# Designed miniproteins, single chains, continued (4): the designs that were tried, part 6

Each design is a single chain, and the fold is of that chain. pLDDT is the mean over its residues in the fold that is shown.

## One batch from the design tools (miniprotein)

Design m12176
Fold by ESMFold2-Fast:
Structure m12176 (fold): chain A 78 residues (1-78)
Amino acid sequence: SAGEEALRRVRELPPQQYEEAKQAVENKDPRALEILRNGIQQNEQLVELLRQLRAPPELIELAQEAIEENKRLEKELE
């Protein structure tokens, strides 16, 4: 179901996206900024979806933490 997929993404996708972005930054990949910005956008969309589904606050906070971590990396690259 859509709800089960959203829950799976909160648990798995944000940590995976963060690790991909972090590795790109560490390897000085010219795509690092694009990867970070895409991760931020995807997690912002996930937060909106979770709010519409009235998900537990803890799941929304996990997605928001991923957004904040990616934004910190983006700021360091600017």
Scores: mean pLDDT 73

Design m12177
Fold by ESMFold2-Fast:
Structure m12177 (fold): chain A 79 residues (1-79)
Amino acid sequence: AEEEQRQQELERETERKVMEVQKQLEELQKLAEELKDHPVYEELQQQTEQAYYLSGSSGVDEAQKVAEEAKKAIEEALA
């Protein structure tokens, strides 16, 4: 029962991670629009597109890393 509970929790955690990455990618696209005149804009668009593809193809860990890098780049550009 508790073992089943933990497995189900892990599965839900993975699903939440995918949703979180996709939500972050949507927010990053929105922020990137504000940086369209910044040199990093094209790179951020490409990274966001790549991460979205990876999140949909079971590459959620890679997608999260790309999303985190893109978010950091946007935050640095805005700071």
Scores: mean pLDDT 70

Design m12178
Fold by ESMFold2-Fast:
Structure m12178 (fold): chain A 84 residues (1-84)
Amino acid sequence: MRDELAEMLENARKGLVEEARKVDPETAKKIEELMNKAIEAVKNGDVEAAQKYLDEIVEVARKASPELAERAQKLRDFILEALK
C-alpha cells in the first residue's frame, strides 16, 4: 500500500506542478518541493509528516487558484485516509 500511495503522489505531483506552473511558476516550485517531501514521508510511513506536507500543499495551491486547491484537497484526503 505504501509504495502504491507513493506512486499515486508521484503521478499527482506531475499534474499539480504543470497546472500550477500555468498560473504561477513560484507556486509550482513550492508545490513540487512539498510533494517531494510528502512522497518521502509516505515511503517512510511517517503519517504525521505526510499530513503536514499535504496540508501545506493545499494551502499553497489555494493561493494560486481554487481549482488547484480542490485537487490538492482531494489528493490529501485520499492519501491520509489510505494511511490509516
Scores: mean pLDDT 82

Design m12179
Fold by ESMFold2-Fast:
Order: sequence, then C-alpha cells, then structure tokens
Structure m12179 (fold): chain A 90 residues (1-90)
Amino acid sequence: ARELLEETKETIEKILNAKSLQEAQEYARKAALLVEEAMSQAGQNKEVTRLLVETARLLEKILKAKSLDEAQEYAKKALETVERAIEALE
C-alpha cells in the first residue's frame, strides 16, 4: 500500500513539473489509475480511503482543466491529500 501511494505522489509531482496542459493531463490519468489501485488495497482504513477519494476528485478536475496553471493548482491540492494518506498508513 505505502509503495503504491509513494508512486502516486511521484506521479502527481510530475504534473507540477509538466511543460504543457497535455503532459499534465497524461500524468493525471496515470495518477488516477494508481489511486484506484491504492483504494482497492486500503481495506478497512477509512481515513486513507477518504483522502484517496478526494485525490481522485482533484485529478478529475485536472483532466477538465483549461490551462496548465489551473491543472497545477489542483495538482498541489492532490499532492497534499496523497501525502496525508501516506501519513495515515502509520
């Protein structure tokens, strides 16, 4: 579980370093798949599941973003929620 959340975090960090909206959205699609997998592995941890649901919602907003700046604002919030999910895993 932790390793998958760390990979999710690294993928979201790539959105923050993206040079185009298309590149940011490609990383957001990958991060969304990692979040779905992490949710399936979260089991009975309600706090981790709640934070991953919020991360998934923020990633969806990145996919609907009209500019790189807008996408990166949502990515910053998604990074905070995934970091809190990692903390919630002990």
Scores: mean pLDDT 84

Design m12180
Fold by ESMFold2-Fast:
Formats: sequence, C-alpha cells, structure tokens
Structure m12180 (fold): chain A 83 residues (1-83)
Amino acid sequence: MTPGGLEGLAATYRAGAEEMEKKAQELRDQSDTLRKMAEQDPENKAELEAQADKLDTQASHYEKVAERNRKLAEEAEARLKEL
C-alpha cells in the first residue's frame, strides 16, 4: 500500500467517525434538553423521558459506529507514521 492510499483510507475513516460522533452528540444534547423539560413539566414527563430514551438509544448506535471508524482510522494512521 502506498502512503497516499493509506492516508486516504485514514482520512475516510476519520471523517466517518467525526460525522457519527457529531450526530451522537447532537442526539445526546437533545435528550438532555428533553430530560430538563421533563423536570419542569410533570404532566408530560413520561412522554418527554420516553422521547429522550429513544434519542439516547439512537446516539448509542452512532457512538458504536464512530468507535469502529476511529479504531480503523488510528490503525491506518499508525501504519502511515511508520513510513
């Protein structure tokens, strides 16, 4: 594998990880907002918390994908640095 090919692969995995991490964080932030709203709205608390739980589940999915991409990027970057 050429250095350029390995660099391109690392960049692709890194970009994928960053995208998934950003999506996960946005969902976590939305979940936190809903949980804070639930504290101020006892009548709708159960619905807001259920929605927050769904967002946390989706965030966990993106976090898992990001973790895999991060690991692949780090492996490719490690090989590139051993030029």
Scores: mean pLDDT 84

Design m12181
Fold by ESMFold2-Fast:
Structure m12181 (fold): chain A 77 residues (1-77)
Amino acid sequence: SRAESEEVSRIVGLIIRAIGHLLDGDRAGAVEDLRRAFELAKKLKDISSLKVVAKLAKQAGDEDLAKEAEEAIKKLK
């Protein structure tokens, strides 16, 4: 649906912002955007976005968020 496409666009935007924060060395800003992307991706059951969030959370040093994203993927498989 259009609403789902709009939410996917929001997830992508949050991931792009998180990558920008990581490139600038701002791990805290990256984690904030990744947590928001995680909640939306979990709601939409978007496994591809959850995989990206897990990888970037590890790079940002948030092992708890990475684990939550990996567990969400397992529950959706």
Scores: mean pLDDT 86

Design m12182
Fold by ESMFold2-Fast:
Structure m12182 (fold): chain A 80 residues (1-80)
Amino acid sequence: MSEIQKEIEELLAKFEDEVTAAVEAGDAKKLEELFEEFIKKVRELLKKLGYSDEEIKEAEDVLRERGEELLEELKKRIAA
């Protein structure tokens, strides 16, 4: 496993833990904040690796699209 892949996996694991806590607390706003912070951290990693602004934007757009689907599902769990 590359060092970058390991950093991304660690970042994702921490994000999952924080998301789980927010769902248990019923805090939908916290879920949105955690999601934005996760995207920001991924962007910072990609910039550090020397990716172009265009490549970073494309990755961010993909993460936002997938994350919005996940966020809706998690909000439904809070409402249940």
Scores: mean pLDDT 76

Design m12183
Fold by ESMFold2-Fast:
Structure m12183 (fold): chain A 95 residues (1-95)
Amino acid sequence: SPLEEQARKNVQDVLDRTRSKLPPEYHSLWDEITEKVLNSTLSQDLDLLDYVEEVMSKLSDDAQLILQETTNLVLSVRQTTLAGHSETVGRQYAL
């Protein structure tokens, strides 16, 4: 649906913006996270949280904080976008 496509685009934007803030050594891991969030089993909030916990041990403290903040933002953006029942109804999609 158009709302599902919009949610995916909004999540992609958040993930792309976060990529630019991470050290280059994490870009390959971040590309994997992005693919899993958008195109795989991490379609549900609980699955995303479980995956984030798994990868946390591979990151520096600063990168872990960025990942936690980004995960919360992704969940919020996705839920806010999908709470719309009609694509013709104006909604706030920002946090």
Scores: mean pLDDT 67

Design m12184
Fold by ESMFold2-Fast:
Structure m12184 (fold): chain A 69 residues (1-69)
Amino acid sequence: MREAWAAYFRREADEAIAEAKLSPEARARVQALTDEAVARILAAETEDEMVAIMGEAGREIRRIIQEDR
C-alpha cells in the first residue's frame, strides 16, 4: 500500500511540474519536496499518516507553482 501511495504522489507531482512550465529553481524545490514526501510516505506506519503527508506536501507544491511567475 505505501508503495502505491508513493507512486501516485510522484506521478501527480511530475504531471504538475510538466503542466506548470516552472523555472529551474521552482522545479528543483518541487522535486526536493516530492522526494521528501515519498520518503516519508514509505516510512509511514499508518494510512492516516500517509494521507496527511500527501496533503501537506501537495499544498506546498501548489504554493510553489502559484508563486513561480
Scores: mean pLDDT 80

Design m12185
Fold by ESMFold2-Fast:
Structure m12185 (fold): chain A 98 residues (1-98)
Amino acid sequence: MPDLTKVPVIIGRIIRAIGEILDAEALLKLPDSELAKEETLKEIEERIKELEKEIEEVEKALETAPEEVKPLLEKALELYKKALELYKEALKRGKAAR
């Protein structure tokens, strides 16, 4: 596991979370017929699973993190949770369009 008490590692997680938000927003711009494709739904489900794992890792790090890095970890958590919500919306829309 990367050391989530180190600022560069936390910044890397923030950048990753922003990238996931942008990817999810791009998915939500697709027509329902594209989101309904089995291949697309499988990719969304896999990304949701990875995001849930990354959220768990950040939440665990927050329990023991020094006070100086907690605001950065909280920001990473906020962004990952936003990405997860957007992917869940895309999955729900795709499944409804089948």
Scores: mean pLDDT 86

Design m12186
Fold by ESMFold2-Fast:
Structure m12186 (fold): chain A 80 residues (1-80)
Amino acid sequence: SMEAERRRIGERLLEIYRQGLQATRAGDDAAAEAYAAQILAASEEEKRAFLLVMLEERAEKQGASAEEIEAAEKVIEEMV
């Protein structure tokens, strides 16, 4: 499934992003730069997948409805 593949790619980049954010908070500039470089090197398709997964997770944690998540995903897909 293309949707499952997109989610897998997005989740992988989200994990890298979270590790980079943690490194930044810990003051580990070298690790933070390495993780940031991995995100920046991602293709446009991979970056879209990442933004969609991040949006879904954030919206679910904030109690957004499935309809609100779907509408926001559509906006991200058209923007990126």
Scores: mean pLDDT 76

Design m12187
Fold by ESMFold2-Fast:
Structure m12187 (fold): chain A 95 residues (1-95)
Amino acid sequence: SVEELVREMHRLVKELADAIRKKDLDTAQRIYDELRRLRDELSKVASPDLVAQVDTIVTLVGSAINAAKKGNYGGAGFLMGSALTLMDGLLDDLK
């Protein structure tokens, strides 16, 4: 279901945030690649509005990884916090 795909993406975003906190950028990149694959699966079954909201979250996560790669872990943490807040709101709207 759409809800199960979004819940799976939420779990991956949390794991990715933990990887960035641990400065494990290889793990963060691997999780991000999986997140993009789930986004593509979601785009086949979800409304355009829901896909656009998820694309905003995926973009924030990508920006967080790029900030972390440049040593900007403060910026990465802020961007991941924003992504998690948006994902939590999206999941609540789907209940």
Scores: mean pLDDT 89

Design m12188
Fold by ESMFold2-Fast:
Structure m12188 (fold): chain A 78 residues (1-78)
Amino acid sequence: MDDELVLRLLAVLLPQVLAALAALPEEVEVHPGGLAALARAREAHKTLTEEDIEELLEKLRELGLEEAVKALEEALKA
């Protein structure tokens, strides 16, 4: 499902997402649903393998999500 694909993307990009959140000013409010998604992504991140990342990239290419493929490849190189 698309929801699982989004969660896997968030899990792979977790270090970059956390760094971005740490740069936000204190007055910026994060929705509770977003925080719950981050917590779930942290658990998924612990079990990620290189094979899972390759499978995710291939699935994104099959869906025609070129922007997402580029963003994920750039984040993985950083």
Scores: mean pLDDT 65

Design m12189
Fold by ESMFold2-Fast:
Structure m12189 (fold): chain A 90 residues (1-90)
Amino acid sequence: SAAELAAAAKAREQAEAYEKTGNEEGRYIGLAEIYELLAKDPSLSAEEKLEYEILAGMYLIKAGIYGEAGLVGGAGEFGRRFAEEVEASL
């Protein structure tokens, strides 16, 4: 949808901003958010949705690795909260 595309564009802008500052954590969080939004498309097959969810999870794990040590186990929770906050900002 147009709203999903706008949310994905917003997440990408945030990831690009973090990349410019050298913040690896923020870059990967932004990438994870893009794939999370793509996975929410109801027209996708279960397999296509799972592929996007796997990509999002991978980037959330990477974000946790570059952030605080405590985020490694909580990367999915951290990314989910970040995703919800991005959606709320629209």
Scores: mean pLDDT 65

Design m12190
Fold by ESMFold2-Fast:
Structure m12190 (fold): chain A 97 residues (1-97)
Amino acid sequence: GSSTLRNYGAENVSPTTVRLSFEQGATVRPEDLLLGYATNVETGERRVVAEAPASARSLVFEGLEPGATYSLTVSAVDRETGREVATSMPVIVKAPE
């Protein structure tokens, strides 16, 4: 299957912020926008919390609930249509308290 991300690394920056570092997969086009989604695994609530250009090698996920566990995904999106063209495998992280 297609993958947006390779060689993932997640780091806790603050109780409300996680940085996800990655290498781009072959399916991401230079004109695409990267959108980061955080899904709270306990509630199932999903939010778009990060955006970056296709050249980015990291995304900062802000506005997380301290101590909550999230599933993080990154999608490559066509900027004109908003259509998702590729999506990463999820990364599970716990926001620090």
Scores: mean pLDDT 74

Design m12191
Fold by ESMFold2-Fast:
Structure m12191 (fold): chain A 93 residues (1-93)
Amino acid sequence: TPPLPLEEQIERLAREVYEAMKELGIPLEEFIEALRRVSKLPPLANYAEIAARVEANPDLSDAEKIALTVLAHMHHYGIRLEDFIEELKRIVK
């Protein structure tokens, strides 16, 4: 089966993130701030490995852990940060 269209991948990721935010009680603005903070980190060759290591770090907030995982996923699929944020805002409204 061919991979999903990029727009559908963005929508699916945004819905999964929204469900995680609701379960953990993370406000939309807090998550967007975490996402923007971690997006400023230098690009590395394997973002998924970074996400896996930081998910094991107890000093990171739940919002930061989710944000790092989401950025790794976006990097892998070529999703732009602003496109993801706009879709997330659309779903939360």
Scores: mean pLDDT 74

Design m12192
Fold by ESMFold2-Fast:
Structure m12192 (fold): chain A 88 residues (1-88)
Amino acid sequence: MELAEEKPSTTEEEKELRELVLEALNEPDEKKRRKLFAEALIKLFKANKAKGTEEEIKLALERMKKYLREELKLSEEEIKKIIEEIEK
């Protein structure tokens, strides 16, 4: 397998996440914006979950729920699905 021994590959993932967030912020279509933001946040939280303590992860999830509700205007069902994906 073509696995990089160096950690520079993590920078590429960060760039991808940033691009998704920027696309979401610049997307005039609400549905597309919500999807892009949700994907970016899922990836970001999965990366942070590996580094964070249990308390930090819980706080991050609570903050994310607020962000999804306020910025993305997602329904409770959509937020639940995102949280389930992060918990994996």
Scores: mean pLDDT 66

Design m12193
Fold by ESMFold2-Fast:
Structure m12193 (fold): chain A 79 residues (1-79)
Amino acid sequence: SEVAKEAAKVYEEALENMSLGKPVKIVSVKDGKKEGELEINSEEEARKLIEELKKEGKNKADLAAAQAYLVAQEELRKK
């Protein structure tokens, strides 16, 4: 599904970029066009973004991508 594809992409990019000390970006898309770009630089920002997306009823793909960031962050924290 589209949601799974976006989540997988963010997860892979998060693991790679975090290992290199680079920020992770999520691209917000509406009606097939780029609406905006969100940059996540910390676990706190990711958690706030998830709560905002839930409250606003935003695109499920964006929510899944933000959650994938937290999963990647937790995996890197273990190492």
Scores: mean pLDDT 66

Design m12194
Fold by ESMFold2-Fast:
Structure m12194 (fold): chain A 92 residues (1-92)
Amino acid sequence: MTSEEIVKKAKELARERLKKKGYSEEEIKKLEKLISDPSFDVSKLDKKTREDLVLYMIEYAKAVAEVTGDEELKEKLKEEIELLKKKKEEEK
């Protein structure tokens, strides 16, 4: 499988997963554009856009692991997501 095929499949899976969470195609494309823009300073983003970007990156990384069959990466990402969810619940 080529790197280009992996990226294409991973983006498709990440988009489907974000759509299931209530994100529109426009919102997903905006996040993808931000990731591909080297002039973009992530530290200057508003809180919601930064959180949405992190979520997209997590789903993309999961999709890459799924397409490549890297089970260790899948488990690590799952644990990180659970920790982030638990921390957010404790801060409220």
Scores: mean pLDDT 71

Design m12195
Fold by ESMFold2-Fast:
Structure m12195 (fold): chain A 96 residues (1-96)
Amino acid sequence: MSEDLRLSVDLAVEMIHAAVVKRILENALKKGDVDLIESAVKQAREEMDRLRKLIEEAEKRPLSPEVQRDVAGARSLLKDLEELIKKAEEFIEKQR
């Protein structure tokens, strides 16, 4: 495989995982279940760390247009997860 193809595949896989975790966290917030929300926040933080590492690795080299789009998508997912984690932490604090 080319290096660009490998990075594109790795980013696409982690973006799918991040999108699933985002949905889990959104559903946990709708249910208002503190235990589910805390579990989903932990998963979201782990996925954010993985995405950040892949973005950092990708940005160390000249990027193809395909990898540039994947990096932009990954950054958008990171922002969405950060906003959801903030809402989740505010919800948990109010329940204490």
Scores: mean pLDDT 83

Design m12196
Fold by ESMFold2-Fast:
Structure m12196 (fold): chain A 76 residues (1-76)
Amino acid sequence: KSKAASHATAAYITAIGAYTQSLIDPEKAQEYIKAGREAVEKNVANLEKVDAEEGKETRKKVEELLKKAEEEIKKL
């Protein structure tokens, strides 16, 4: 479970980082979000190998966070 927590934390930090960079530089925001999605997918895939249920929940929450980021960027 400690390994699952580490992978989940990495996925959330990566998603938050992509969103924050998008707010700082809106003109490159789509590039930051794309890179963030790719990095998050790798972290979530590693999490699913350790804990499939936790991986599924983390994937859902992180995708929701990235979707919110994309919607906010489109308003700028």
Scores: mean pLDDT 73

Design m12197
Fold by ESMFold2-Fast:
Structure m12197 (fold): chain A 82 residues (1-82)
Amino acid sequence: DHQLPTGGYTRAPGLGSDPFFELQVLVELALQGKLPIEDVIKKINTYKNKDGGYGVRPGMKVDPKLTKFAKESIKKLEELKK
């Protein structure tokens, strides 16, 4: 229902793409200065569950690898923002 634009990059619902891979691409583009850091952090946080972990959707199973990647990526992006 809610679409979160990240510089105009969006994915159609139902295509079954790995959100981990999508976030990796967005983080890489932000590190290259091609995307706003704040928009990428917001995109990462759309995968945040109420319990503080990250999963494919809010309320779904927390993915430990996605959670680690999300936290490390946010820290790295914030360090770039300085």
Scores: mean pLDDT 68

Design m12198
Fold by ESMFold2-Fast:
Parts: sequence; C-alpha cells; structure tokens
Structure m12198 (fold): chain A 90 residues (1-90)
Amino acid sequence: VAPLPMTKENVERLKEAFIRSLRGLAEYMKKPIVKELVERVEERLEETEDIENEKKMIEIFKEVAEEMKKKSNPEEQAAIDEFEKYFLGK
C-alpha cells in the first residue's frame, strides 16, 4: 500500500482514523474516564496546528493521558493505563 503524502488533507484523514481507533477501544472498555480521555484527545488534536504524522498524534495522546491521570483517582488512573497499553500495543 502506497503511503499518503503528508498534506493537511491527508493529516486530517490520519486524525480521523486515529480518533476512530480510540473511540472503538473506549466503547470496548465501557469506562467513563476513558470516554473523557478520547474526547480530550480529539479536542487537543483539533487545536494543534503542527501535526505532521502519527507519532505526533501518539505524543498528544500520551500528554492528555498524563494530564488526566494527575487529576484522577487510582481506579481512573488504572483505567487510563490499561487503555494506553491496549491502544499502543503493549
């Protein structure tokens, strides 16, 4: 499969695929904190102008997850950690 050129349009398609994957996993886990995490990641991706590739989107995801863990109880932190492991393939 040929890679898409890194235009703004193709970056938006990558964002859509990334968010779709996050939403699918969140629906599987059925935890409110995970849903909130996905919503915050989606918002942060829309606000970020310099997204050029999937690595930057993963970086934003990790930043949002870390920010949310700082304000979460231990059960919510565990849910975010589990979500990160599943999403990142660990």
Scores: mean pLDDT 77

Design m12199
Fold by ESMFold2-Fast:
Structure m12199 (fold): chain A 67 residues (1-67)
Amino acid sequence: PLSSLNRPPVLRTFDLEEPEAEVHGVVTVDGKEVRFDVHLRTGYPRTRLELSAEGGEWRFSSPLRPL
């Protein structure tokens, strides 16, 4: 789903400089802690990963290759 125009989602950005990475974290959304664990195999030397939250649900956005 797309972001709402009435309330923009909460965004987190991670920059990866290796073709494989593990991302672990905890994010607070509307006073609730959300834990996430992601294992990525990008195949690219640099990748930008974006996470967005909407209504307490987290989505992984597409990785962006900087070059």
Scores: mean pLDDT 50

Design m12200
Fold by ESMFold2-Fast:
Structure m12200 (fold): chain A 61 residues (1-61)
Amino acid sequence: SEELEKLVQEIERVMKGLSPEQQREWEGFLRQLLEAVGTLSPDLAIQVLRDVLEALRQQLA
């Protein structure tokens, strides 16, 4: 899905703003999450990734 690819790209961009320690923690979580969302409907996968992106943005605030 084009929306899923765009969300993954935005998550990667936000992660570059985190500390190396935070990036390592989130990288592990995101790898597991991306495998899991591959089993969901596209709409649910998009919603989950949007929620994760919002959580990541809160860490930069």
Scores: mean pLDDT 78

Design m12201
Fold by ESMFold2-Fast:
Structure m12201 (fold): chain A 88 residues (1-88)
Amino acid sequence: MKIIIDDESIARAEAAAERVLGPEAAALVRDELRRSQASGKVELSDEVQEYGRKVTEARAKELEAQGRPDAARMLLKIEEEFLKYVKE
């Protein structure tokens, strides 16, 4: 599976990180995703990977609270798959 980092996905990740973790964490997420996009290789620090996990967990909890547990499980699986490629 090819991981594509486009401007839209970076903007969404930054916005989500800002809502959950604040603007400083969002800026770091944006900068590392931009560098990964420019290099054509996903290069994320452990700190940004942890931020991504916290954002995804918060979003999954929101989906569960909205009565969408299947969507929450799918989101967590997508993150697990993404991190599997980043840890290479």
Scores: mean pLDDT 73

Design m12202
Fold by ESMFold2-Fast:
Structure m12202 (fold): chain A 60 residues (1-60)
Amino acid sequence: SHHQQHGLGGLLASSPVAARAAAEATGLSPEELIRRAKAGQLSDEELAAALAAASRTLGM
């Protein structure tokens, strides 16, 4: 959802290590990933990959 993407964008903006992991998982740059997440522009596949990578990296 847009709320999940916006929350992810904020999380990635505050955690460079999570942003790098999610960017590698999606094939996007960290800046582009954060921008798209905050705008709700990630595909379902990109959102799932970014969430999985960020959660794994942060131990969530």
Scores: mean pLDDT 78

Design m12203
Fold by ESMFold2-Fast:
Parts: sequence; structure tokens; C-alpha cells
Structure m12203 (fold): chain A 64 residues (1-64)
Amino acid sequence: GLKSIYFVRGKEGVSEEQTKKANELAYELAKEDSSLTDEEVKEKIAKELGVPKEKLEVTSVKVE
């Protein structure tokens, strides 16, 4: 199973579809590398979606 799960929340100016895609990307990133920081996940997702990093909020939860 995953060692960490990331949740992405879109702020003002980010669409619901972009927020959904961000969470899908966060899940794939967690599967490939569970050692990524919240900031690294945020930067990778912001770049992929073409949204400003400041418009995304990323929270990680450790699963055991």
C-alpha cells in the first residue's frame, strides 16, 4: 500500500476539474515516490496543470 497520501485543494481561480486532476496526479506521484515532500508534490502538480503553485494547497497523511 501507499506510505503517504497527498490531498490537493484548489484555491480561488483553480477549477473543479483542475483540482480533480491535481489529486489524480498526487496519487500517481505517491505511488512512484512516497518520499516526496508536500512542496515537491505541489510544484510538480502546478507545473503539469499550468497553475500557479500559490493557488494549490497540498496536505500529506502518513498511512501505516
Scores: mean pLDDT 77

Design m12204
Fold by ESMFold2-Fast:
Structure m12204 (fold): chain A 90 residues (1-90)
Amino acid sequence: MPSPEEIVKEALERLKEILGEDNPYVQELEKKLLEKVPSLSVEETIELFKREFNEAGGKLVEDLKLSKEQAEKALEVGIEGIEKLRKVLE
């Protein structure tokens, strides 16, 4: 089973494919998640992930000038990552 750090890295890689690896939102998200995750519990990591990706939909459409489809795909990456993290707790 992948570690929480591996799940986070996989989600970030998928997000880079959708938004671009030099996208400022992706860079800030990567920094936040990779810096904090080693010091967080799996439950705290889930809450951080959920917050960052749930709030992303509106911000991605307006701030990054993404299509709604791209923003929805980014949100799905977050949802899948949260589900994988929940399985680590079981």
Scores: mean pLDDT 71

Design m12205
Fold by ESMFold2-Fast:
Structure m12205 (fold): chain A 62 residues (1-62)
Amino acid sequence: MEILKVKALYDIPKLDENTLAMKKGEVRTLEILKKYNDVLALVKDLDTGEVGIVNLDLLEEI
């Protein structure tokens, strides 16, 4: 199980029902469920329970 504590570097919009949205400076604890490539991953937000795809390059690990 890969768990990351991350902060959003930018406002991340909800692009569709499968994407995870975050506001700039928002801190979340994410579980990596699947990596599609070097930047896109399916994650579970452990703070909200939401599952969605996120661009990891828009996040800073803290």
Scores: mean pLDDT 81

Design m12206
Fold by ESMFold2-Fast:
Structure m12206 (fold): chain A 99 residues (1-99)
Amino acid sequence: MNVYKIELTNSSPEGVARAVKALLEKGGTVTLIGDDGTVRTLTPSDSDNQISRSSMLVVGSNGNATLIGKGVSEEDALKAKEEGLKYGPKGSTGKVTKI
């Protein structure tokens, strides 16, 4: 089973939540990691409200968050990055790495 790291920079809770939702819709699990060490794990059974709340807790003041997607393809990870950038602030960046 493939594992992908998605790093979002200068993002927002909404951008991060949309990236998480894209991974969960593919049946993957997502571990959200904040720069402060805050960790939240989300599964396809989690509600949109739980995704949004976890994203608000993890995203730092600089908009940075790391997503570890498990059980998703490279295409799914790239699409999640695109969703994070689409719903994030202008100037958001993203990077996908296979683990």
Scores: mean pLDDT 85

Design m12207
Fold by ESMFold2-Fast:
Structure m12207 (fold): chain A 90 residues (1-90)
Amino acid sequence: MKETLESILRILEKALEALRNGDFETASFYLTNALILLTVAIKYASPEDVPLLEEIRDLVQKALDAVEAGNRDEAIKYLEEAIEKVRQAL
């Protein structure tokens, strides 16, 4: 679990850098990969960890939706919230 969360954190940090640079295509790629890893993490998580992982997944999905809508500031907001939640889970 920790190794998966560390991988997710690195991917989300790369997505944040891409968004700050206005690179929506690269940000979308990293956010999509993070969603795949989060889905796998939730499937194999203990019941007590599932709510936090689902909150992180919801925030990453909202960030991706904002990227697809061209809403950079909203995407950054949700992504920063997701990163904070991942750090809390580590």
Scores: mean pLDDT 87

Design m12208
Fold by ESMFold2-Fast:
Structure m12208 (fold): chain A 91 residues (1-91)
Amino acid sequence: GTAVLRKLADGTVLGVAAIEPEPNVVTILKLYVDGELAKEVRSPEPGSTAEVRIKAEKDASFQAATYRFSLDTGEETLVSVSPEIYVKAAA
């Protein structure tokens, strides 16, 4: 699994995560702001990418965690944690 965080020109933080494609397994991407869970997204179907966007309302640290979620068992397993990035709010 891979989680990537990117700051866009408008001050939006884009998180993208993918896992190795498996039947009945989706990707969950959790976005943390200053260490607190801010947003959680799930890939629309097995083998697809999970994508999250959030506007930086203030200067903050952002970090993403990627999880593997089995539709068969309901088990959620941590796969990877992104490096933390620091984003300044747009003026």
Scores: mean pLDDT 82

Design m12209
Fold by ESMFold2-Fast:
Structure m12209 (fold): chain A 73 residues (1-73)
Amino acid sequence: MTKEQSEAVWKLSLKSCPPSDAAEVYVNGKYVGVVCKSDVDTLASALKGTAVVVSESEPSPSSPALVVDITVP
């Protein structure tokens, strides 16, 4: 993962959202952090990648319900 990709994830991870509205994000199979579900498409565009839903669990106040992998060529 490049410095620019790390900064994009970090910047979006600073946004406050409840865990039920959060997504756990991987880039090419590597864990990078948690972002709001609404920002997943923005992050994928910033990374010039494609977001793929890996898993979706029941909403929980303590954990993200959505897991996404962003495939970057």
Scores: mean pLDDT 72

